# Designs tried in a protein design run: designed miniproteins, single chains, continued (2). Part 60

Each design is a single chain, and the fold is of that chain. pLDDT is the mean over its residues in the fold that is shown.

## One batch from the design tools (miniprotein)

Design m6069
Fold by ESMFold2-Fast:
Structure m6069 (fold): chain A 97 residues (1-97)
Amino acid sequence: MQSVSPEELRERLLPELEELAKRGEKAKLVFLSVDPETVEALKELAKYAEELGHEVEIIEVSEEDYEAKKAELAAEFKANQPKWQETGELYRVLAVN
């Protein structure tokens, strides 16, 4: 899983979330970060995404635990992907720094 900046995330993800909302589709988003400043930026994005009808979870971890948690979330995403496709919901897990 590649890490993205908050600015890149906002530029790429925000239009996608708006298009999904226009189609009446829901997204579930999980953000992983080690940077408190990034977490604050993600909270603002999460509030806007929730206003569009999407579900957002923000996970803050230490730098020591980051790679292990990133791998865990990536494995969980792959394991559950078929079930989320059956519900018609978009599920995304993103590392943001």
Scores: mean pLDDT 74

Design m6070
Fold by ESMFold2-Fast:
Structure m6070 (fold): chain A 93 residues (1-93)
Amino acid sequence: DLKKLLEKGEKLLKEVRDPILDGLPLLADAQPLEKTPVSEAYYVVIKKLEEAKKLFEAVAKNSKDEKLRKIGREGVKEAEEIKKFLDDAIENP
């Protein structure tokens, strides 16, 4: 179901985006990040971004609704932007 894929992608993207924008994990939303090394925490976030990207790509590719395809492409773009920030932060701390 493309609608459920979109909802999952949006939730995953929000879970990674909000802590990054706040500059620190919140206890309620990002508790696991406090228990992992920075490299492991970034790996977990990258995995969520990869999952979100796949979900958005599925919507963008398979939806016959142009509006949903645009939302899917926008989600892919945002996930890619966040991943680039994280990859750069790991490479250039």
Scores: mean pLDDT 69

Design m6071
Fold by ESMFold2-Fast:
Structure m6071 (fold): chain A 82 residues (1-82)
Amino acid sequence: STQDLIQQFQQIQTQIIDNFRSLGNSLNVPQEDIDQAEAQIQAIGNEAIDRIARTTDPLEMAKIMAEWLAEVVELELDLKKK
C-alpha cells in the first residue's frame, strides 16, 4: 500500500540522517553545518513523500525518487567539502 511505501521511505530517511550525522562528526564538520544539512534532508524527504502520496503513476514515482536521491547526493557532497 502507499502507506507501507511511505513508512519504508521514512525509515530510509531516518537512516540517511543518522549516517549523515555520523559522517559529519567523523570529518569534524561544524555542528551548525551538520544541523543545516539534516534539516535540508528532512525537508526534501517530506516534499518527496507528499508528492508520492499524491500520485498513482509509477513513472512519476520513479521521477520523484530519482530527483530526491540526486538532492541527497548533492547535500552529502556539499557536507564533505566543508
Scores: mean pLDDT 82

Design m6072
Fold by ESMFold2-Fast:
Structure m6072 (fold): chain A 59 residues (1-59)
Amino acid sequence: MTPEEAAREAREAALRAGLGEGGAATVSGQVKDMVARGFSAEEALRIGLEGIRKAAEAA
């Protein structure tokens, strides 16, 4: 998985969860930042998706 694919998947998941465009941009940016800090694209996506799920459940 590429960093771009992980960021796109996180963005789409955030939009599906109802976090809106701002939430989608934030999660996408966080995934890219995690990869830049040494996380794999797969691990960064997993963390991002978990955050989206928790945010959706809290709403």
Scores: mean pLDDT 80

Design m6073
Fold by ESMFold2-Fast:
Structure m6073 (fold): chain A 79 residues (1-79)
Amino acid sequence: HMAEELGRKAGEEIEREGRQLAEDLVKAGASPEEMTQLAAEILERAREMAKKYPAIREHLLEGGRRAVGVIVDLAAQQV
């Protein structure tokens, strides 16, 4: 119960952070390469957290994947 709620919120937080950084980078005129670098960084952070917190691993990885999706979509809309 508590682990499920914690995991869901942690995944949502990773997604929100990725989206906010991607939006800021787009406004700053970031290149597709910079957007790709952000996506890789967010996904790697999610993977590292998943190693430290196995009980919520799936939620963290899902949050990271959703963040990557948002970053990729924003990059595609820009170019």
Scores: mean pLDDT 82

Design m6074
Fold by ESMFold2-Fast:
Structure m6074 (fold): chain A 68 residues (1-68)
Amino acid sequence: SLSDLEPYRDLIDAIAHAVSSSQAEREAIAEAIRRELSKRDVDLSDPEALRATMVEIALRVAAELRAA
């Protein structure tokens, strides 16, 4: 659930900042990471897999926003 991701808020924001300089894009990317992780039922106890999944989602969403 989204509440399970609250401890990772700063990490999600940091990843969004790394892939975009636009505040609107960063907000969209962070929201997409939270929604996708909630849907994919990712193991939050595996920090390496969690970070890799966040980065994958961030790069995909950033590319989609730039292509639109």
Scores: mean pLDDT 78

Design m6075
Fold by ESMFold2-Fast:
Structure m6075 (fold): chain A 68 residues (1-68)
Amino acid sequence: MALSAEEATAIALERFPEYERAGEPVLGEYKGKEVYEVPLRHRADPSRILAVFVDRYTGEIVDEVELW
């Protein structure tokens, strides 16, 4: 069963509790895997944006990228 965007966001926030949701997750592909790209913003520094790639089927965090 595929995970929802809300479930993917919850997984990302559990891994990065110092961050908050910065926008809507985007469904895409990362290195051959269907993923949600979950945008997060640091709670203490809103200039710090993190993209967390969550596998759509397993909930595994496959990568994270700091955008700034």
Scores: mean pLDDT 83

Design m6076
Fold by ESMFold2-Fast:
Structure m6076 (fold): chain A 84 residues (1-84)
Amino acid sequence: SAAELREEASRHFVEGLKAAEQGDPEKAVEHFRRALELVEQADLDPATKARVRAGLEAMIEAAKQGKSADEVTREASRAIAALG
C-alpha cells in the first residue's frame, strides 16, 4: 500500500541521516537511494512526489560528498525551495 511504502521510505530516510551523522557516506547514499525508489513506487500527488524526489536527490549528492547530516538536510531544503 501507499502507506506501507511511505513508512519504509521514512525508515530509510532516518537511517540515511544517521549514517551521514556517523560519517558513513556509502551507507547514507544507499538508504537515500532506497527511499527514492520507494517514493517513485508510491501513488502520491504529483507535486508532493516532485518535492520529495528533489529533496532525496539533493541528499544523495550531498551524502556522496561526505557532507554532515545538517548539510545534507540543508541541501534538501534548498532543492525543494528551488522548485517554487
Scores: mean pLDDT 86

Design m6077
Fold by ESMFold2-Fast:
Structure m6077 (fold): chain A 82 residues (1-82)
Amino acid sequence: KKEIAEEAGKRVAEEAKKIVSDEAAEVIGLGIEDAILADATAEQIRKSLEENLDGIAEQLKISKEKARELVEIAYKTVEELK
């Protein structure tokens, strides 16, 4: 469980670094790690992130479009690690 959460967080951060700053990528990666440690499913993670999409874009200083890309990266990465 902890190993899967850490791996998912790292993979999300690495993919996110391609489209956002390293700092923003690290924040989203840690959020995914925490969600998996709390037994959230990929669908629950996606829903939570989509509900907070404007907040994510504002906090990370990225466009809402890039925030949507981060949500898809997170969902895809968590699904692939099943």
Scores: mean pLDDT 79

Design m6078
Fold by ESMFold2-Fast:
Structure m6078 (fold): chain A 79 residues (1-79)
Amino acid sequence: PRMRLVFEFESERKAITAGTAISILGISYGLKVTVTVTGNRLEVVIEGPSMELVREAAKEAEEIARAVGATSIEREELP
């Protein structure tokens, strides 16, 4: 199971800042976290052995993005 999160920010710098912080969560949770920055858009894919653990990591990623100043958040659960 995996989850895809998409965040938009005021600037590319903020998207990069959030992406860098979120990538560290992959190490903390022992999950595969893929971060892609395209302009002011940040895409995060979190993949792991259980949806419960993936959702916990996704919640922290969302909190980090909000703290950096995400203006929009999209959340999608994937098989």
Scores: mean pLDDT 84

Design m6079
Fold by ESMFold2-Fast:
Structure m6079 (fold): chain A 107 residues (1-107)
Amino acid sequence: SEERERRLRELAESLIDMVEGLINKLKQEFPDDPEIQKLAEELEKLVSRMRQALADGNLDAVREAIRELLEVLKKLYEYLQKNPKASQELIDSVKTLIEQAEALLEL
């Protein structure tokens, strides 16, 4: 369906923008946390892969990158819940991204 493909593209672009916002926040708030910096670098690579897949019109590659993104976001979510420096707002924003990534994979 052209409508499903269009919706997937629009939601994937929105997800990329939100993940980039998260990456910037993680780098600014946790510069000395090696695990968070490592997860932020993994997210950057996945964002780059998603952008390339969207540019190429390869929706299967977009879905594959979103599945990998979801795994990294879940690791980040678990780590942040145990981190006393992490705000509830940040933790909730990661949960929202997980829910959006899961919804995208159902399309």
Scores: mean pLDDT 90

Design m6080
Fold by ESMFold2-Fast:
Structure m6080 (fold): chain A 97 residues (1-97)
Amino acid sequence: MEVGERVHRLTEELYREFSEKASSLSPELGSDAVNVVGPAVETLARLMAGSELDPDLTREEAARIFRGLAQGHLQGKLGLSTDEATEYADKLTEAML
C-alpha cells in the first residue's frame, strides 16, 4: 500500500525533473528531437521510480532501455542517422541521469 503510493509520487517527481533536463537541451538538439523522445522520458521516469524501490532493477538497465527507445523515435520520427540518434540519446541520458 505505502510502496505503491511512493512509486506513483516518485514517478511524477522524476518525470518533472527529467522533462526539465531534456528541455534544457532544446537549444543544442532542437525542440523536435526533445518532443519526439517525450514518451521515452516518461518511461525512464517510471523505470527509475521502480528501481529506487526494487533492487532487481538497475539504473544502468533503465538508462539502456531509454537509449534504445530514444534512438528508435529519433530515427523513425525525425529520420536521424544511427550515429546522430545515438549521440542525441546519449546526451539526453547524461543530462537526465
Scores: mean pLDDT 78

Design m6081
Fold by ESMFold2-Fast:
Structure m6081 (fold): chain A 87 residues (1-87)
Amino acid sequence: VGDVELEEMKKYLPKAFEKLNEYFEKTLGGKVTKIEVIPYGPRTGLITVRITVESPDGTFLAVATVTWDGELITVNGQPDVSYRPLK
């Protein structure tokens, strides 16, 4: 199921997937291993995604907002991304 959602993200939002991988590689030294689209929110061209990141320091769960055309939403010049260690 999660791998199917990852393939859909690569097909329809390839730029967002690449930007998320680049962001987590730079911030956590990690790689995105799973992306899940959260079917929530108004139809404004914004998509919320739940992301699993594997890093040398452990596994992290992240949430980000992206546009359908693959741009990360930024707040105060930073990507609108939150993450925490996965229990």
Scores: mean pLDDT 68

Design m6082
Fold by ESMFold2-Fast:
Structure m6082 (fold): chain A 94 residues (1-94)
Amino acid sequence: TETEKELETIEGEANMLLDSSKNLKKAMEKNAKTEKAQEILKLAEETEKKAERALELARKSREEGGVYLEEAKKEVREARELAKKAQELLEELE
């Protein structure tokens, strides 16, 4: 179904954001002495939380015929925006 394809897309993007956020947190832990590094770490933590929420909502949508699909889309969208902001701050450190 189209819902299944949308759920696969959400799960793929959420997993990518989750992995990138965990990698960014590890990188920032080595340089956590600057205010910008602390801001990046916070954004990475918020991205991870929203990506995990999107995965949970996608799982529930699969079980209940897409009831949580729009909420899952919202969480992955918000995670994407947080990741973008973290990337912009990271470029300011380089």
Scores: mean pLDDT 83

Design m6083
Fold by ESMFold2-Fast:
Structure m6083 (fold): chain A 81 residues (1-81)
Amino acid sequence: IGELTREGLIQTLATLKLELLEQETGKLTPEEVKELMEKIKKEAEKLSDEEIEKEADKLLKEIALSVSKASEEKVEEALKK
């Protein structure tokens, strides 16, 4: 992530937060995505680039764990077909 522009970091952070929210709520409408994106951008504007990068890394790890967990469950289901 270290080479991303500030806008790139903010976009990455927003995308990762939206992915996590989608996993928790099941679905997000385009309107909800837009509102959340704007909200995250406002919050990120108050953060340093280093803080945004750190948050993005934490979210990326959290998503990876969620995906791994879901993949394990789906692999088990697929093997039963």
Scores: mean pLDDT 70

Design m6084
Fold by ESMFold2-Fast:
Structure m6084 (fold): chain A 75 residues (1-75)
Amino acid sequence: TFEETLANLSPELAAKAERLRAAIEAGDVDAALAVVAELAGEEIAEEIARVEDGIALALAAMLLATLKHTSEPFE
C-alpha cells in the first residue's frame, strides 16, 4: 500500500511527509508547496523547472491536489 511505502522511507522523508499532511490540513498552501519541493527532491524539481514556470506550478498544484484528494468528490 502507499502508506506502507511511505513508512519505508527514511525517517527524514517521513517527517517531511508528515509536515506536508499537516500543512494541507491547515490549508497552508505556501508551507505545503515548500514541503512538496523538498519531497520531490532536486531531480524532479530540476526537470519541472526546465519545462516552464507555468507547467512547474501546475505540476506542484497537481501534487498538492492529489494529497488534498482526501475529501470525497461525491458532492
Scores: mean pLDDT 57

Design m6085
Fold by ESMFold2-Fast:
Structure m6085 (fold): chain A 69 residues (1-69)
Amino acid sequence: MAELPERVLEALHLIREGAPEAEILSLGFSRADIPALRALVAGEVQSAEQVAALPASPALREQLLGVFA
């Protein structure tokens, strides 16, 4: 399985721990990336097609497509 970028892994860890949105934003993510990160934690993203449908920044979408493609 391809590994997610370190910042994405840290954000997923914070979401799993129930950390506030502000802590996730402090990692350099935009507010628009939060729903995509939550979908990853919930196991809702399993394919490149699902990544393409996520509301995410172009940078985050490109990183996720590299993992799920």
Scores: mean pLDDT 75

Design m6086
Fold by ESMFold2-Fast:
Structure m6086 (fold): chain A 80 residues (1-80)
Amino acid sequence: SMEERRKRGRQLREQLEKDYANARKEVESLIKEAEKKGITDEDELFEFGREYAREKYPDDPSRVALFLAALADEIERRKK
């Protein structure tokens, strides 16, 4: 039913929100490691995060994309 599909959609969104919150915590840890390595440029930081995510989640492109979205959001937040 459409109602059952909508309920499944809500559950998937709630799970995505939890996964995104976890990704944000992982991003903060990654940024601290990048700072220790002297990475100061936002493009270099994003590439560092991409390599990290691909190595940690080699078989999960959706998890990699979620991590990189969280990283991009944090970089933009820090510009303000």
Scores: mean pLDDT 82

Design m6087
Fold by ESMFold2-Fast:
Structure m6087 (fold): chain A 107 residues (1-107)
Amino acid sequence: MDEALRATKEALERAKELAERAARAAREGDLAGAINELEQALFELRQLSSGLPFLPPEAAEALQRAREHVEKALEAAREGDAEGAAEEAEKAVEALEEAIRALEEAI
């Protein structure tokens, strides 16, 4: 359990870092960079989704919100909406911070 929780936390931390980079890229007008970072974040979050039944409910709900915000940020970036992409990526960061805190409380 300890190693699995650590691996999950590390994956959440990576997804958060990717979302933070995506928000920065979008605010700088680098939509291609934002899309790349958001696709990497979504990949990490999809891997974590297979573990949802084993996560604390609060962490699982926060992870689902983070995924929804990353998907919305990707859509905005693909449509050329840099501000919308940045705002949704920032919301994904907030949801990932909530997921990490819920997981740390469960450890």
Scores: mean pLDDT 84

Design m6088
Fold by ESMFold2-Fast:
Formats: structure tokens, C-alpha cells, sequence
Structure m6088 (fold): chain A 79 residues (1-79)
């Protein structure tokens, strides 16, 4: 699915940039946002994602943003 492709490419990009702990946190953020969208509870998904992100360093946050951008571009190219 497009969702699985997007997650895979984001995690791949993130593994090249940061620690396993940051990769795990990014995967968790993505899953809670997706769950919120599927249940029509986007606000709850965003709140959970923000809570996870608040526990991360600025360097980890920047690495995740870069990985999401690159992984998202790769996923779109695969569609």
C-alpha cells in the first residue's frame, strides 16, 4: 500500500541520518498520525505525535523532518 511504501522510505532515510531510538520514535509518530486519520480523530493523532516529538532532541527532530521529506518524495515517485 502507499502507506507502507511511505513508512518504509521514511525509515530508510532516517536510518542513514540518526540513531535506532530516533527511528523507533519516527515510526511511532507516523503510526499514531495514520491511526488518527483512519479513525477520523486527526486532532488526537497530532496530539500524540506532538507528545512523542517533545521528548526528542532538536537534532533528532531535524533528522526526522529531513527523512520525512526525502522518504515522502521517494514514496510519491513509486506511485
Amino acid sequence: SAEEVALREVLRALRERTSPEAVEAAEEIYKVQLEGEKEGKIGEGEAKAAEIASKMSDEQKQAILAAIAEGGERALAAL
Scores: mean pLDDT 67

Design m6089
Fold by ESMFold2-Fast:
Structure m6089 (fold): chain A 75 residues (1-75)
Amino acid sequence: RKPTTVQQLTALSIQTVGILFDYYKLNMPKDQAISDLNDIIKRLNKLKETSDPETQEEIDRLIEKINKIMKEIEE
């Protein structure tokens, strides 16, 4: 059976950490980091459409945090 919504959210969270690690520690270009983070946001929005309200709130919180980090990277 397909991964649960929680497992999918966990995987996207781990991918987000990986992008940030590559940006801050491995000299990933700013434009690439922003592009990759925007792709994570797109995947989170798709996951949100099939999620319970509690999980939707968790997804919205993660999207908000990613948007704040992207603004800091763009500065």
Scores: mean pLDDT 83

Design m6090
Fold by ESMFold2-Fast:
Structure m6090 (fold): chain A 94 residues (1-94)
Amino acid sequence: SKLEKAREILEELIAGLERLLAETTDEEDRLLLQGVLTRLYHILETAKSIKEIIEGLETMIKWLEEKAPDTPTVRRAIELLREALERLKELEES
C-alpha cells in the first residue's frame, strides 16, 4: 500500500538521522537530533495517512529552519528531512 511505502521512506529517514547522530560530537546538535528522532518515531507509530506524515515533516523542517542553530549538522538533518518529504509528496501524487 502507499501508506506502507510511506512508512518505509520514514524508516529510511530515521536510519539516515541515526547515522548522522552517531557521527555527531557536538552535544547541542546531538540533543537536537535526538529530539527530531523522538518525533519521527512518534509519527511512525501514530500516523494514519501519508498526509499526516507529510504535515509532521513540514512542521519539523519549519521549526528547524526558524528556531534551530545554523550548524553543518542541522543543515544536513534538514537536507535528509527535505529529501524524504519530496519522496512522500511524489508517492501521494502517484
Scores: mean pLDDT 90

Design m6091
Fold by ESMFold2-Fast:
Formats: C-alpha cells, sequence, structure tokens
Structure m6091 (fold): chain A 90 residues (1-90)
C-alpha cells in the first residue's frame, strides 16, 4: 500500500535525522518528515494515494537538489529514497 510505503519512508527519514549532525540538514529532514506525515494523514482522509505519492516524490527530489552542494551525503540518501519509492510505485 502507498500508505505503508510512506510510513516506511518516514521511518528512514527519522533514522537519517537521528544520525545527522548538521543543523541545516536536520532542519530540512524535519520539514520532509512533517510533509510525509501530512501525506499519510491526507490518505487516511480519502485523498488519492497516487497523487500523494507523486507529491512526496517531487518534494524529496527538490530537497535532494537543494542539499546537493552543501550536504551531498544527505542529498544522495534522498535520491536513493526517491528511486526506491518510484520502483515500489510500479
Amino acid sequence: SIKELLEEVKAKLEERRAAETDPEAKEELDLLIEQIERGIEAIEKGADEKEVLEAAIETLRRAAELLRERHPETSAFLEELVAEMEEKAK
């Protein structure tokens, strides 16, 4: 289920946030966690699961681009997470 996929993504973001030491990268991860939580809540309230998944993928992709130069390891983590989401969405 897409909801279960988003819950899994949230757990991975929380684990990465716990290991992160940089305040800027932590702040971005906290924002991503909040956005995924809103996506899960939207699905629970009857939103289209595919639209929520597409929005989540775009949000993570944009965050990866933003972090690419200053936080390349966190950016790479987000890019891998996007690839996993896209594969599981097929």
Scores: mean pLDDT 87

Design m6092
Fold by ESMFold2-Fast:
Structure m6092 (fold): chain A 93 residues (1-93)
Amino acid sequence: SLYERIDKLLEEIKELVRNRAPEDEIAKVFRELLKALSQLMDSLNLPPLKQVQALLRAVGASVEVLLYLRQGDSEKAVETLEKFKKDLDSILK
């Protein structure tokens, strides 16, 4: 399912963050996450407001994760991804 794909992509980003992978590799997985999220929103016929909320949360999380990685704070980068997952689950209800 698209839910399982999103969960798998989030876990892949967390692993890349923990392993201090290059920023471009992390950004690549975030792009795949955004594609999967767009497909999920289409399949659910999500209202426009919820679509915008989900996309803003995803973009915000991407920026925050990369900024925390530049600061050397992998723990806060992972916490940002976990918060994003909780926010996304709430929006998709």
Scores: mean pLDDT 86

Design m6093
Fold by ESMFold2-Fast:
Structure m6093 (fold): chain A 79 residues (1-79)
Amino acid sequence: TLTLSTSDSTKNALLKLAEKMGLKLSEDLSPDEIAKILGEKAGVKIGKVKLSDTLDAAALVVLTELAKAAGLELKIVSP
């Protein structure tokens, strides 16, 4: 299970997903770079999408697809 807060940044959410996938990634990477690495690991098509630093609808779509491909249940909680 991948647990995200509604207050998480896109980068923080992607790094949490990376951790659940067994990947240790640098915090110096952009959200787009992290998403690309996770997509390659999970076998998911991630097009050229500029991800916002805030968790928006586009970022949630990407996170949901990556989590599903990795066999993880996505749970969103309020802080």
Scores: mean pLDDT 77

Design m6094
Fold by ESMFold2-Fast:
Structure m6094 (fold): chain A 94 residues (1-94)
Amino acid sequence: MSEEVLARLRARFDEVRAALPSMSPAEMVAALDELEALFGEAAPLLTPEQLAEAQRRLHDLRLEIAELLNDPERVEEGRKAHEQAIEGLDRWMG
């Protein structure tokens, strides 16, 4: 299971990286969000070494996307907006 999960993460990282030149900024952010979700789901199933590899790949891809967008703050602003929306719903529903 862990080897299969790591292989899927590696394949997805490589796929996204190869597609980056043809992606819109919105698609890049969506792909990064998907990878972060997959990483979070996979993390409990990975060894410390596999976890470190996945974290490194995610970090590298995030930097590449930030450079391509020529504004790393845009990625961060998108994440903050999403987080604030979730917090608002939690407060209203709780």
Scores: mean pLDDT 70

Design m6095
Fold by ESMFold2-Fast:
Structure m6095 (fold): chain A 115 residues (1-115)
Amino acid sequence: SRREEAIRLLEEQIRLNEETKKKIKEAKSLEELVKIAREYVVEAQGLLAELEALTADDPEAMAALDRQNELQVEIFEIAVRAERENVPVEEAKKEIIEKIDKQTEILEEMKKRLE
């Protein structure tokens, strides 16, 4: 069903978020953070597109997915800015993880709504 498929995609995105956080924690340079952020955004946008197709008739879900897209853009921008400005890698990691955690909160709330 559309509901079961949506739940499956939400769980896949939550898993991607956790795997990405692990990669971020293990990153040794700002260059690695940019690579991780770029890969994350590509994979996350694919899952987002599939979720949008399943929830096109649900304005609340669409608004939540728009917020997901905004947070994904912010994650990439944080990584690129940090590399450009040579900020401490641990500070950049913290900012990116906070954005990913916010994405996970939204995804978990969407999943709860679907029951």
Scores: mean pLDDT 87

Design m6096
Fold by ESMFold2-Fast:
Structure m6096 (fold): chain A 79 residues (1-79)
Amino acid sequence: GGIKASNILNGAADMAKNGASADDILSAVKIAASQLKDEKVKKYVLDAGKEAAKYAKNGDYDKASDILNKAADYVKKKS
């Protein structure tokens, strides 16, 4: 559920902060989204993942990590 998705998103944030590729970030975000039943929450997570991947591709790993941690917090509150 939402707690598991939130934990995966926090893991993706740690990966992003350590310079993970946009593809690796998107893969982790898709796994997190697969743990969610609410389509609106799922869409929010996928959209946040795309934005984070864009920042990571541009070398802004801190911003990518921040976006993913905020998505994790949102998911935890909605679970």
Scores: mean pLDDT 85

Design m6097
Fold by ESMFold2-Fast:
Structure m6097 (fold): chain A 100 residues (1-100)
Amino acid sequence: SRREVALQLQLIAHSLREMIENLDNLSEEQIIRALEGMREVLEEVREQAADDPEVVALVEEAIRLVEKGIEAARKGDRETLRKTLEEAYRVLERARALVE
């Protein structure tokens, strides 16, 4: 439902913001695990939002950015990781605005 999509997007956006704020205190393993979990939830959100192509497009962009973040974390590229997560947060906030 639209309400479930909105709640899941809000929870992911909140978790991502918390990760960005605490990034320097997190291990690469913790970051990768959290981002893999976010990707799984975003894939579920994409399926639940299938009737809204604009929301689907933003969720797919967020998934792409989360995957880029995982790759940056694996390489130890903290600068690319931070910038990618900040971009993902902005995309998630745009998606949230369409469903709330």
Scores: mean pLDDT 89

Design m6098
Fold by ESMFold2-Fast:
Structure m6098 (fold): chain A 87 residues (1-87)
Amino acid sequence: GPLMSAEEAIAAFERVLNLIIEQKLSESETLGLFRLFMDDLVRYTSPETLREVVAHARELLERRRDELPESLIERLYELMDEAVARA
């Protein structure tokens, strides 16, 4: 199928992040959801688009970092780095 645009992927990340924060998901639920999201990005974006999306996702996550445990934020950054390495 067609690849996702950066705009579509960034909008999807914002929805995922809002869901995690607003629904107060557990760490395990957050990590599971985030792994699935990163796997979809690796499959459905180009490596260049993935790097752009991850850069924007990091900025969005930093704006909301006080609403999540620091250890969880570090793990989310690790998953982002793993996704970029797999692209």
Scores: mean pLDDT 85

Design m6099
Fold by ESMFold2-Fast:
Structure m6099 (fold): chain A 63 residues (1-63)
Amino acid sequence: SEERQRALLLAISEALGLGDVARQLLAAVDQGDLDTADRLAKVIQRAADENRDLVLEVHKKLL
């Protein structure tokens, strides 16, 4: 569900110290600002790729 995807994004991003970035990303998506959303998503994705084990632990707790 969309709510579950948003919750997962926020939980992972907060664990990475990027909670504010994730909140800005979700606001950009809701406003249809796809350029800002894409830019912010890349910041989170890069941090997630560098911290794969942390992302997996957060993901498991939300399943």
Scores: mean pLDDT 83

Design m6100
Fold by ESMFold2-Fast:
Structure m6100 (fold): chain A 113 residues (1-113)
Amino acid sequence: EAESIVKELIKEGLRFITALELGGELQSVEKMQKAIDEKLKELDQKIAENGLDGLPDKELLSYLRMGLISLPSIDELKKAKKALETLKKKGIRPKVLDIALNDIDELIEMWKR
């Protein structure tokens, strides 16, 4: 499901950004996990209430970008690209998704090495 793929991508981006903000030291791993879990609950609630329209352009783009960078393979990038194209075709956040799609093309080029 395209929506499910994009939601997981956004969640990965949120996890990555939250970990960077908290600094990722060994002593803070439990605190970091708790902070990530709380932010994921808030994100799930916003998306459940208003879909992707519940997220500001900058926030959505940041989560998508960090989620894309965190993907482990070209096949996962291609899967994400298809999901984003599907949502854009449905008229969901077309401006933000268009920027993310351009980022994917650049990432695929980089990941061919």
Scores: mean pLDDT 79

Design m6101
Fold by ESMFold2-Fast:
Structure m6101 (fold): chain A 68 residues (1-68)
Amino acid sequence: ELEREIALALLEIVHGIAVAEKDYETASLIGKVIDLIREDLEAARKFVEEHLDPEKYPVVVRLVDEIF
């Protein structure tokens, strides 16, 4: 639970940075990951594996992997 809360907080920071940089594509993807983690952790993992390039989004991929 605590590790999940920390990962969510870090993901929200990354989401905020994407919004501030006007990278709405990245912001949308990260926002979807945050929502999925809150609702269905397995679906969040599958979404990240299918839609996020680990070379482009290494921090997001690592954070999701660490909460499983």
Scores: mean pLDDT 77

Design m6102
Fold by ESMFold2-Fast:
Structure m6102 (fold): chain A 96 residues (1-96)
Amino acid sequence: SLMIDRISPEKIELLEELEPRIEAARAAGEPALRALREEHRDDPTVVAILEALLAELRGEPEEVIRELELRFYAEALEVPLEEIRRRVAEAEAAAA
């Protein structure tokens, strides 16, 4: 919730509109996700989430997938990746 609170309304609307297409592409497999990524190549936030989903479908290590997910949050929130890592670490510490 802390991460979503700072995503711009325009980016939220874009991601919500794309959610059904992303889920359909995930069900169809890697070629469909790659095609969707190419279609949205000029949007760094969309590219970042699709890169994370492609890594998941390819069975990449958990550490690789997590790094790509953090990069998506950095693009969505328009903050440096290190700031996202710091926020995640602080949130995990607060939950413990």
Scores: mean pLDDT 80

